# Designed miniproteins, single chains, continued (2), part 51

Each design is a single chain, and the fold is of that chain. pLDDT is the mean over its residues in the fold that is shown.

## One batch from the design tools (miniprotein)

Design m5756
Fold by ESMFold2-Fast:
Structure m5756 (fold): chain A 96 residues (1-96)
Amino acid sequence: MLEKLIEEFKKEVERIKQGLADSLRAAADAVKEGNVREAAIHLTVAYIYASLLDLAGETELAEKVRELIKKASDYLDQGKYDEAAKAFEEGAEVAR
């Protein structure tokens, strides 16, 4: 019974990691297409997933991804879209 609950929690953590990685890749793709608004939406979703990952106890991973999300956000604000896309892609790789 407890073992099944632990397995379900592990599956939820993997789903959160996958959602985080997918959101960051979608943000990178949106930036590459020049769709800054869509990138901002995906960035917001990625930040929510990173927060859920922190709540699940993956604090160090969540902090690393949040730093990359912040760098990407700062690059978007500066109009540095290539650097923003790279930061999103690095975040997706870290989330694996």
Scores: mean pLDDT 85

Design m5757
Fold by ESMFold2-Fast:
Structure m5757 (fold): chain A 100 residues (1-100)
Amino acid sequence: SEEELKKLSLLEYLVYEWLKNKGKPLSREKALEIIREHYKLKYGIELSDEQLENILDGLVSMGFLEYDEAKNEVKPSEKGIEIFKKLAPEFYEKALKEAA
């Protein structure tokens, strides 16, 4: 579906930002900011705080992201990283070079 394609595109952007952060977990607030900017820049959509949280929760529920409530941190799961490598191998390689 169109919504599933948007979620995969968002996952690619989140994994990219995580790699640029040298594979260190992102704060929840930073992850929400990344989602907001992605939708604004790619689709021209201004998301509400509730919509941002629902999208983040959706990616966690699908097993693409891991959320550590105690640390308030988000990182891609192994499943999320492998999907990114399959869908955007050149973009993944670029992100690794930028993280070095």
Scores: mean pLDDT 81

Design m5758
Fold by ESMFold2-Fast:
Structure m5758 (fold): chain A 85 residues (1-85)
Amino acid sequence: SSDDLLDEYLEKIRKLALEQGIPEEEVERAVSFDRRLLDQLPDDLRTEILQELIDYLNSLSEEEQKKFAKTYVEGTLVRIRFLER
């Protein structure tokens, strides 16, 4: 289901970001924010986006996956600073 794909994607990002030494509080903030954002998308679009993201991530080496997760979390935190004033 779309919810299963969302859980799979966000758990993978959380684990990779924590392995890169990003503080747990920052990872939790980014993951919670993105979950809320993705929950607002139509199910068909959400499924398509999540599948593309998972496929992309799985095409990367372990080192590239960790860099992706770090950049993703950091980028989400920047977005939070501007949207949750």
Scores: mean pLDDT 83

Design m5759
Fold by ESMFold2-Fast:
Structure m5759 (fold): chain A 63 residues (1-63)
Amino acid sequence: MPAAIRRATALSQAVAQSGLPEELQQRLNEVIAGLSDAELAELHELLETEGAEALVETLLSRL
């Protein structure tokens, strides 16, 4: 399976665990779907190094 799909799945799981309203989770998943392979790699590294909360805050800043 391509690395981009695995990274996107990990980011979506972090969003699902955030406790945010469903409507906001959907908007964050739309942001994830629009990311390039390079952006997915950078955000996946952020998730691995700083955790799910830091990732969610970064995604929220793109709304």
Scores: mean pLDDT 80

Design m5760
Fold by ESMFold2-Fast:
Structure m5760 (fold): chain A 90 residues (1-90)
Amino acid sequence: ALADVRRAAELLRKGGDLDKVEELVMRAAKALGVVDEVEALRKELEELGASRRQILRVIIVRLGRILGADDPTEYAAEQLIVIGLQLDKE
């Protein structure tokens, strides 16, 4: 989960393949048991006209915060949150 979200954030930051970013974030969402919540958020943002890239950024930030609360590895959680915040400023 954490490694997948971190990789997704880095790939999105690099301007990489959005399909791979989506695969990684959905894998993390499944591991965290929040797939339905993520899909509901995606649908809401899509209905509001958000781009696929913007939707993926929001999902990454949300998953990063969830992992930051529960992850026993503080350094990894902090790095994930920082990446999520940097993507928010894009």
Scores: mean pLDDT 69

Design m5761
Fold by ESMFold2-Fast:
Structure m5761 (fold): chain A 61 residues (1-61)
Amino acid sequence: SLEEKIEEISERTGVPKELILDALKKISKLSGEKREEAIDEMSKALGVEKEELEELVEKLK
């Protein structure tokens, strides 16, 4: 589930799950290149694969 994946990322990164969820919700409101740029930034900041983040964003739409 979405919540289980966010918890896993939180445990791996040390970033609180509420902050991860908030960031993903903000990204889910973006489209096109702006969304791609935001996913790239989050991927680098959290050390998480872009494909994993895109999947989580799609589940929030």
Scores: mean pLDDT 80

Design m5762
Fold by ESMFold2-Fast:
Structure m5762 (fold): chain A 85 residues (1-85)
Amino acid sequence: SRELNIVEAASLAVAALDLGVSPEELAALPGVGEELAEALREAAKTPSPVERFDIIYEALSKLSEETVETLKRSLEALLKKKVAE
């Protein structure tokens, strides 16, 4: 479902920030426009995981399904690389 894809993409983005991935590195991913890049910077400033999720979820909810799926795949690949070192 569309909502599930947004939740999954937001969760992956939060996980990346929690692992110390910079908002600049996330903004370089395919499909990240200016509005989502700003949301990622704001999410990175808050210490709250719940607030990070809410900020990113709101920004992702404004994107097309195709863009969200592209971001989800890019985030999965990035996290796999970061966890494996």
Scores: mean pLDDT 83

Design m5763
Fold by ESMFold2-Fast:
Structure m5763 (fold): chain A 61 residues (1-61)
Amino acid sequence: PEKDGQAAAENGKKAGGEEEGKKAGELASRTDVRGALEQANEALPKAPGAASAGGAGGYNA
């Protein structure tokens, strides 16, 4: 699941920065892509940094 792993890494990076994105990406590759992606997605709305990075128009909108 490359797409899931990449999404987890990008979401984590946007939410908590590069460190969190790297962590989420590695977790997805080692343990479970689904678990890491869910964790990264949950961090997105809780991390104000995500909004600062252009959350509204940052994705594919």
Scores: mean pLDDT 55

Design m5764
Fold by ESMFold2-Fast:
Order: sequence, then structure tokens, then C-alpha cells
Structure m5764 (fold): chain A 72 residues (1-72)
Amino acid sequence: SALEEAIKQAVIEALGKIDAEIAAKARELADQGASLGEIVDAALNAASRRGWSADEIHAMMTAIGEAIKAAR
């Protein structure tokens, strides 16, 4: 739906303010038809592989949650 695509775009934009490579991967997955959950899981996996701290991951998840809320 248009709302689901708007939410995905809001999440990708929020990720882009934090990490350009994670945002680029999220955009690639969205273009391949990935769900919001798959995009969030991919962002978490990328952050974990790059050795992000718990605080950095928490900030990313907070930004994702705020983007979803604002796009609804």
C-alpha cells in the first residue's frame, strides 16, 4: 500500500541520518520488495557486524520507531 511504502521511505531516510551504508542496503531491500521487518532486521545485523555499541543500536531503533510513528 502507499502507506507501507511511505513508512519504508521514512525509515530509510531516518537510517540515512545515522549511517549511509545501512540506509543504502535498506533502500536496496525495499526495492526488492522486502517487508519493514526484514529491513529492520537487516539494519540490526549490519550494525552488529560493524561492532556498534548497545547505545548506538538503541539510538538507531529509537529513530526507526519515531520514523514509523511520524509516517502513520
Scores: mean pLDDT 85

Design m5765
Fold by ESMFold2-Fast:
Structure m5765 (fold): chain A 71 residues (1-71)
Amino acid sequence: DVEELANEYLERYNKKYGKNKKLSKEAIEVLKKQPWPGGERELELLIELLVLGSKDDVIEASEVQKAIDGL
């Protein structure tokens, strides 16, 4: 389940980097629609990048799409 995995990775990297990032519901929907050709590892890398690179505490759908396009 992409939503479940994304939230697990989000919590992991929030703890690791001392952040308190949240995924918007729209951001989660973008993640769920991605085919993930690199599988779970690609999702993990994307979430780590979003935690480190996002300026605001809420990660929006546009930020997720931009990060995916950069993979």
Scores: mean pLDDT 82

Design m5766
Fold by ESMFold2-Fast:
Structure m5766 (fold): chain A 79 residues (1-79)
Amino acid sequence: LDDETVDRLNQAVADAIREAGTPEARQAGLKVLNAALNGASPEEVRAIADEYAKTLSPEQAAALRRLADEVVKILEESK
């Protein structure tokens, strides 16, 4: 990952964490970020988001899935 991709991933997750506002949603967002930074595939990123979404409210789960879609888009654009 180049510095620009890392910055985009960090910004997307930071924005999602600010909107979520709960410790559980913040941890879920950080897990998605860490997976992406460690070379997780788009499928793995979505799978991680889906697992954590099960422990969140419906609104937080929807926000986490939107974050996963944004992270996947950033990773696909970095090819």
Scores: mean pLDDT 78

Design m5767
Fold by ESMFold2-Fast:
Structure m5767 (fold): chain A 95 residues (1-95)
Amino acid sequence: VREELEKEIEKALEEARKNNEKDLVLEIELVRNRDVEGLARRLLEKALAAGHEESLAELTGLPMEEFTREAAVERLAERLRRELEETEEEIKKLE
């Protein structure tokens, strides 16, 4: 099961490289290296550039008064870490 996921990740990386999708390549590599803080920072920068500040407040659960890049990165990293742990638990249950 884990070997199948590693093959899918590798295939996604090759396709992203062939399509010159540099942002996607970086995001996939961050996931592989379990750099949840780096991934969270990337997602925050993309959302801010797109003007989705309200969506970020909803996703992080931070009130606008307490909204800082540092706090948003921490909240996103916690969420990503939990999702990663849940995925690993599901994989373990698959034997």
Scores: mean pLDDT 67

Design m5768
Fold by ESMFold2-Fast:
Structure m5768 (fold): chain A 79 residues (1-79)
Amino acid sequence: EPSPLVAEVLDRIAEKIQELAKKKGKITDEEFLEVMREVLDEFIKKHSKEEAIQALKELRKMFPELQDYVDELIEKLKK
């Protein structure tokens, strides 16, 4: 079971994906990755560095396709 912070990210991804599906019918893998990046950018803006880093480490394990992007975000948060 994902942590509450990871659950927040997953819920936001699902919300944005549903909005795109209503507009376009089908979502490509590239559009899915763009939604995930946008949600992660919004997430780090509203949480503490420690909370964001912990959630990003969990997401990195769940979504291998985002590992490089997540690692970049973690480095930026560490200053």
Scores: mean pLDDT 78

Design m5769
Fold by ESMFold2-Fast:
Structure m5769 (fold): chain A 85 residues (1-85)
Amino acid sequence: SSQKVAEAQALVEKAGYTPEALAKAAQMIEPRLDPELVREAAATGDEALDWKAAGKAIKKLLEEGKLKEEELNEEQKKALAAYEA
């Protein structure tokens, strides 16, 4: 939801884009994400790479059948698109 995205952005901005904050922000958008996988993928300190790391985790969930493409919200679709770009 737009509220979760706003909260996630505020969290990473306030924390200075740490991998831990990026992982927490990604999980706020998609609660089914593995925080450790997202943290490792997002360990660059780059906000643009936060969306890419979240998208990678979402793609893994789709491939494992734990998430369906039709169930993706707008924020999850944005993250997936960033990873696949």
Scores: mean pLDDT 63

Design m5770
Fold by ESMFold2-Fast:
Structure m5770 (fold): chain A 85 residues (1-85)
Amino acid sequence: SDKIKWLDEVLEEFERLAKEHSREDFVTLAITRMTMLSMTSPPELSKAANRLLNVILDSDRNKDSKEETVENVKKEVEQIKKEIE
């Protein structure tokens, strides 16, 4: 439950950042946030943060919109949740 709650909070923060910022600022802030979480979180959450970081980096390389990037992160979050259940 705590890991699922953490994933929901991360996704909510990510959606908020996308709403409040330009694409370029959003991507920079999202990468910074996920990098920090990967370095400072317990091992299981660090692994999840690294998976989300890779999704963001892939979306940036593909020149995806903010909305597409959020959707890609949401899909990865749902996949991680299925692996916990």
Scores: mean pLDDT 84

Design m5771
Fold by ESMFold2-Fast:
Structure m5771 (fold): chain A 100 residues (1-100)
Amino acid sequence: NEELLEEIRKAVRELIDKLKTLSPAQQEEYLKKFDELIKDIPKETRIKLIRHLKNAINSDSEEEVEKHIEEMLDILRTLSPEQQEKVLEAIKKVLESIPK
């Protein structure tokens, strides 16, 4: 479902942009919340997703950020549509919890 993956791409990009504005301690708090929300996803997959998310947040170049987003989407393509939807819901919940 490429339409769902494109919605996830947009949500991930917004999440990365918001997390980049926060302190390292706050970033860790929201990444922990994200991991808790996707606990139904296999542990190995969760570790890979969080690693790429962390790498994107710490990337200085737009090209490196896009590379990590694409690697996250490739991982998500191996998941069921139901699991992909759970990841999208988790991203949206984390985004809603970040102070304005």
Scores: mean pLDDT 86

Design m5772
Fold by ESMFold2-Fast:
Structure m5772 (fold): chain A 62 residues (1-62)
Amino acid sequence: SLEEEYRRLMDEVVQRLRELAKAAGLPDEEIDRIVADLRTGFESLMAEDPERALEQARALLE
């Protein structure tokens, strides 16, 4: 389903973001804030335009 694909993609995006931020030397508190902001933005986009949300999430994983 669209929701299942979104959850999978978001988990993968968050994992890659955490890995990149950690490699860049960001503190855990800052990484958590960035992840929270990202999730909020994607959740809003998913509610308004789920196809665009999935497209953007896939683009971040390329």
Scores: mean pLDDT 83

Design m5773
Fold by ESMFold2-Fast:
Structure m5773 (fold): chain A 56 residues (1-56)
Amino acid sequence: SPELKLTIEALRRVADIWADYLARLGKATSEEERAAIKAEADRKLAELTAKFKAEA
């Protein structure tokens, strides 16, 4: 179904966002860097969620 396809694509993109987040977090050396990395991941997840809802 279209919904299942969208769900699978969303999950793959979430996995990519988490992988990037963890890689960046592992290289961060300050609290400010960690906060910025979290904000970027949150932004990407929000964008993905909005796209998923618009297509559902």
Scores: mean pLDDT 81

Design m5774
Fold by ESMFold2-Fast:
Structure m5774 (fold): chain A 65 residues (1-65)
Amino acid sequence: MSSIRQQIIDIVQQLLDYNYQQGVIKSQDDRDARFSRFQNVVDSMNINQLQIVYDSLQQTYQNIQ
């Protein structure tokens, strides 16, 4: 089963890829750097912090679908 951390990472990857395709993120290196920074932050979060982030990302993701 996917952990909440993995679900957050999957949504962030989709949002970063969307922004890269739209030209908001200008390079693959910038996209990868943003992802790495976010992954490090998520790895430091407890379950309550992860739930808040997940809910916020879900709302953002729904707005672009």
Scores: mean pLDDT 78

Design m5775
Fold by ESMFold2-Fast:
Structure m5775 (fold): chain A 88 residues (1-88)
Amino acid sequence: MMSVEEFREEMEKLLKEFEEAVKAKDVEKMREILAETLELVRRAIEETKDPKELEELKKIAQEFAERMKELADKFRAEHPDAKMAPLK
């Protein structure tokens, strides 16, 4: 079972990797990290049985998801030729 602290640390690592991918203009890596982030969030929510911990995980997930979305949206707006199609 993933603790709230472990979840935050993993999300922080993914955000840092995403920021580096944005700087490198690596669209494929950005998409890969977004997919990994969504999978991590889904699994953490699925594995968490404590309502209090679940609420904390959801708040952390929302914070990091919003931050990554802001970076992705800004990148897409500034680089219209970049292939940033939705993940399937």
Scores: mean pLDDT 77

Design m5776
Fold by ESMFold2-Fast:
Structure m5776 (fold): chain A 89 residues (1-89)
Amino acid sequence: SSMEKLLEEINRQLEEIDAMMKEIRDLIAQKKYQEALKKIDELVAQLNALKEKIKQLPDSEFKQNLLQAIDDALVQLEELKKKLEEKLS
């Protein structure tokens, strides 16, 4: 069904997002702050795109929890971005 394909796509994108988070952490550990900032911008764009896909799901506790988790992640990434920009100034 179209809904099953949407859920498969959401799960695939969640795995890609997890991989990007690991890459960002590795870049920060290496003090590659400019590369980390670029990857954070890419991750923010992917999280916003994923959020729009999740909004297409039927209303449920799962949907609301997932949207909240994405919003929380976006806030944390904005805070991380500011800290890394400070290290480059």
Scores: mean pLDDT 88

Design m5777
Fold by ESMFold2-Fast:
Structure m5777 (fold): chain A 95 residues (1-95)
Amino acid sequence: MLKEELLKLAKELIERGIISEEALDVIENSNEKELYAKLSEAYLIKAVLEGKKEYIEKAIEYAKKAFGLDIPLEELEKLVKKAREELERYLAEQK
């Protein structure tokens, strides 16, 4: 289940040119804690790209499972908003 969810996210990010195909091999060789960490990262990337609160919430859930850390939703929302503003600026400069 976890590995399948992460592989689907990774394939989407590869298709969008965000990560390399090497990520698939890394995922196949990951333990459960590493899978949770990578799921958190994948959902954070999706949150920056799509701006959906549900992806921020999933990133927090998986980070808690991977690292035992309680990340405040408000703080992560602020960071995602900042990252989205920076991404929009970067894309505007690329033409």
Scores: mean pLDDT 81

Design m5778
Fold by ESMFold2-Fast:
Structure m5778 (fold): chain A 83 residues (1-83)
Amino acid sequence: TAAERALAAARAAIAAGDLDAFIRHAGRVAQLAQQYRDQGDYRTAARILRDMGRLARDTGTPTGRQMADTLDAQAARWEALAA
């Protein structure tokens, strides 16, 4: 899917140490999640945020942990709306 490709690109950017590319791909992931949410597909939107949160946490950095916590909190809110 487009979300899978954007997540793979974000992972590759992290591995390469390319912060600018990571920010662009993270923005694309967020945009795709928002599109699913706007269509009422809260479950898919939340899953995309959870996948991005795992990537951010895998960086092992304080910034990545904070990003993961923010994304997980938003995903939990959207999961509640999908129930």
Scores: mean pLDDT 82

Design m5779
Fold by ESMFold2-Fast:
Structure m5779 (fold): chain A 71 residues (1-71)
Amino acid sequence: EEEKKVIEEALKILKRVQELLNREIILLNPDDIKAVIELMKAMVKVMEKEKAPKDVIEEMRRALEKLLKLE
């Protein structure tokens, strides 16, 4: 139950990050991008350990890959 709530909150954060990445007008600070990448890596590791739904893990990994391409 607690793990499910953490996953749902992580998905909300993921959707917000995707919105920011899709906006051409918003200039993302490189330090903020790096911080989000590290946070997402940690979240994926936690989700894998807690055996979160594969779909949620894959969506997080896809967003992480997009952020890594911005480096």
Scores: mean pLDDT 67

Design m5780
Fold by ESMFold2-Fast:
Formats: structure tokens, sequence, C-alpha cells
Structure m5780 (fold): chain A 57 residues (1-57)
């Protein structure tokens, strides 16, 4: 799961021109922990980005 979530978040950064710092702030986690973000936080980010949460899981 961690590798998939990290890959999906990296794709989101590229597609939406989002910085790593912005992602860290929005998810409330450090870069090393991006793959371990809870589904609740991923759903919150998906809502803010206007995309299905399945894009990030």
Amino acid sequence: RAARVRANLERLMEEYNMSLETLETLLGVARSSLGYVSDRRLAGLARLAGIPVEYLR
C-alpha cells in the first residue's frame, strides 16, 4: 500500500503542479511518511483537489 499511495501522490503533484511542501502541509505528514497517510486524510486531499479518492489509494 505505501508504495502505491506514494506513487499516486507523486502523480498528483505532477498533474496539478503541486509542490512536496504543499502536499506535506495538506496531509500533515513528512515526506518520508507520504505512503503511510490514512484513508481519511487521502479522502480530504481528494476532495480539495476535486478528484476521486481512488486516484490516491
Scores: mean pLDDT 73

Design m5781
Fold by ESMFold2-Fast:
Structure m5781 (fold): chain A 74 residues (1-74)
Amino acid sequence: SPVDTVEAVIDGATSAEELIRGLQGVVEALADSTDPRDRLLRDAAVGAIERLRAGEPLEHVKAILRTFLEALRA
């Protein structure tokens, strides 16, 4: 699922650049989705990319995304 893909991207990324690259792939994959959950996930990924580019710590951005994924799965 897209949620499981984002979780794998978060867990696998060892740098901000790696996380940005993985999240860009998710944004591209979900660009044309009409599923409301996919759109929320895409928007969260875009926001995370912006936070990383603004210099926010990698682990902080990962924590924000993990909290979002937990809420989305509930």
Scores: mean pLDDT 86

Design m5782
Fold by ESMFold2-Fast:
Structure m5782 (fold): chain A 87 residues (1-87)
Amino acid sequence: MAENLAALEAYHAKFLAMLDAVEATASPEDQELLARIKELLERLVELAKRYIADPEDEKVLEELRRLGREIEELLEKVRPSIEAYLK
């Protein structure tokens, strides 16, 4: 339990650092989308922590799936900015 929580927080921190670096060189429109992704990721981590504490909570699992899908859709929209950063 605690090990999984620490891993989740570590991955979240690394991903936020990458998004911050991308945002620094992104267009204003992509900066807005990246800021939205960061907000949704923070919520996702909070819900994931709740799910780790109670893995049988189907409502939290449903919210995690929906939020994850929204994040994936937004990441697809900013893909060119992320790819430019990685090159």
Scores: mean pLDDT 78

Design m5783
Fold by ESMFold2-Fast:
Structure m5783 (fold): chain A 94 residues (1-94)
Amino acid sequence: MDLADTLAESLTELVAQGLAEGKSEEEILARVRERLERFPFLSEETIEELLRAVREHLEDLEALRERLYEILSKEPSNKRITITENGERIVEEV
């Protein structure tokens, strides 16, 4: 199953619903962040890239969907993130 396609569509729908409800950019971004934080396989870097894509493409949902899919397709489902005792982030390919 293409998880990246499913998430890109789901996130684009969430943004579209927020815009239809007259929500502010900050409220839309907060909803997107809450949705993304439910997926433990997404890195913090990927979440920040997805949020930036939403901010930059609020007026073009078709371009947003394509950009979200591109970002999500680059995140391999087999990456492990380990935080060391010194607060350093280590990204390992499994």
Scores: mean pLDDT 73

Design m5784
Fold by ESMFold2-Fast:
Structure m5784 (fold): chain A 81 residues (1-81)
Amino acid sequence: ALPSIAELRERLATMSLDEQLALLREEVARALAQGRVDAAERYAKLAYHIMLERARTEEERARILATVREVGRAIRAYLAA
């Protein structure tokens, strides 16, 4: 099952930004591998919201946005296949 926003927020709080971005990629890939597109989209949206709220610099915000766009492309590629 997908984590709640509270569970995800707690998990991400213990991680570096690099670890958070890697987790986003892993969880989206896992959901897509299982055919759960809605789950992948929900996870990406929740993770983006939490990471963006915690971002302190423009560099961190840019890295978050780049990774969210990357996983968004993966979701669209899956839907096109």
Scores: mean pLDDT 81

Design m5785
Fold by ESMFold2-Fast:
Structure m5785 (fold): chain A 67 residues (1-67)
Amino acid sequence: GYTKEDIEELKKSAEETLKDNEGKDPEVEKREKIRIKLLDKLLKEGKKPIDVTEEEIEKAKEEVEKE
């Protein structure tokens, strides 16, 4: 399963992908922004990826779309 360190590494990877694609690929930007918000929530709540609900994914998507 994923550890807190694994989730932090996934978040760093997503942030690097976002930086590399900012202004170049809007689809990648949206995807990575959603991923970063979701991973950030997992870190704050001490949750594992298996504990992610559809509601949490939808909320992260809505927050990115309101940007």
Scores: mean pLDDT 76

Design m5786
Fold by ESMFold2-Fast:
Structure m5786 (fold): chain A 88 residues (1-88)
Amino acid sequence: MAEVIGAGATVNGDYATFTVAVKSKSRVKKAEATDSNGNKGELVGSIVSGDTAGASAQVKGAKPGDTITLKVELEDGSVAEATATVSA
């Protein structure tokens, strides 16, 4: 399991954006986000820089105070999971 070094979720209009940073040299190839109300989102961006892999997912209908869980799969086959409460 890859080490999560940062996670957060913020509402912007009708969408919450979840961002995660993982200690890895491998890029995130897939991400799935699910909020506490069952709204789902998918990977919108993925980068790798040095020993840090970053990913972002957007969930439509998530609101401030809702919880989003993001599950990521990296190109090396490792996985990570992070949970954050949506902030305004």
Scores: mean pLDDT 82

Design m5787
Fold by ESMFold2-Fast:
Structure m5787 (fold): chain A 99 residues (1-99)
Amino acid sequence: GLEDLEKALETGDLEAFRRGVEALLRALLDARVERARAAGADEAEIERQRAEAEAKIPELVDELVNYIKENPEKMPEVLEALKAAYERVLNNEPLILLE
């Protein structure tokens, strides 16, 4: 969550970065699922899309961690963007980030 992302920003800890990114992606997926249910979307279709998105999370986390390993100067910029996205999730703002 936010705590792991803040620790990564302070320490450069890639493991904290990995945990923060994974937690954020799961929170974004949960928010999307909740909004789809509130809108009256088909539950079977929601479950199918959630399973597909969840299967992609480990790959996306690995790609982002590898990107930061190769571009460590980008870590603060990426972390601020991720923190902003997490705050939007917490404030229940509509997010269309995963298609």
Scores: mean pLDDT 74

Design m5788
Fold by ESMFold2-Fast:
Structure m5788 (fold): chain A 79 residues (1-79)
Amino acid sequence: SLEEALRRAIESSPDPRLRELGKQAKTLEELLVIDIGAGLLDMWQGVEKATGKKLEPEELEKLREKIVEATKKALEEIR
């Protein structure tokens, strides 16, 4: 099912905060929002690979924090 596919995609996310949000998700809409957040991190890794520009660990953590916070805000809006 789409729900099972989304849960598996979120579980494969490198960020444990997004994985925890996925475990707490009750609706397909919540899962989609969390998956979008995870996909933004994957998209940046793709851009890094294509351009050769690497984020330093501090910049990567800052990006992850912003994505997690944006995901939480989006979840509050749809709840």
Scores: mean pLDDT 78

Design m5789
Fold by ESMFold2-Fast:
Structure m5789 (fold): chain A 67 residues (1-67)
Amino acid sequence: MEERREELARLAEQKAREIATQWGDSPEEVERFAKAARNAARYSVYTIHAQTDEEAAALGAQAKAEL
């Protein structure tokens, strides 16, 4: 399920970057949030087995909060 992991990681990165940019964060902060969200989502999906697709989406949001 590497494809699913990559999909969640990309969604988390995209959302984090989009939100941070809209908030007016600095380029460094935008990149930091995007990278943190992507890595956290990628590793969380790999480590924590999601039972449902909805739970997988929640993991992405939690990964962003983890930063």
Scores: mean pLDDT 64

Design m5790
Fold by ESMFold2-Fast:
Structure m5790 (fold): chain A 71 residues (1-71)
Amino acid sequence: MELKKNIIIEKLKNGQGPSVKDIAETLGLNEDDVQEKLENLKDQGLVILTKGGNVFALQPEKAEEIVNQLV
């Protein structure tokens, strides 16, 4: 579990813009559940969600906090 979390944390810290699908597949989660949680994180001002479904951390140092809220 922690190794998979670190993959997404690193992508968010580096501004690689992982997709909702890539996050869900990497973490072994349902895509719809990840989408709902990311909308909540967007409302908290932690992430940017693009129209194409790519995810960017507004503050890269909060990447771990973001991923911990997805699981």
Scores: mean pLDDT 84

Design m5791
Fold by ESMFold2-Fast:
Structure m5791 (fold): chain A 88 residues (1-88)
Amino acid sequence: APTVTATDVKVGERLTCTVTVGSDYRILSLQILDENGNVLAFKTDLPPGTNTLTSPPVTTAGTYTCRAVARNLKTKKLLEAEAEATVT
């Protein structure tokens, strides 16, 4: 499964989302979402290993979500993983 991490930040700072997948996986999408589910940043079609995504400066406090969807290259199965970041 993909390993997803997100860093807590303060208003005015940028959120960083990191996703790591093994060599048998490809990342189909990586997104940073606000508390209302709006996409602030995204990347698609990323290679195995460690990938990072950085948001614009965040203007509102709240809970933000880093979401990754990966495909297993052998089984073709889709896997989703999420991490939350708190903005204060």
Scores: mean pLDDT 84

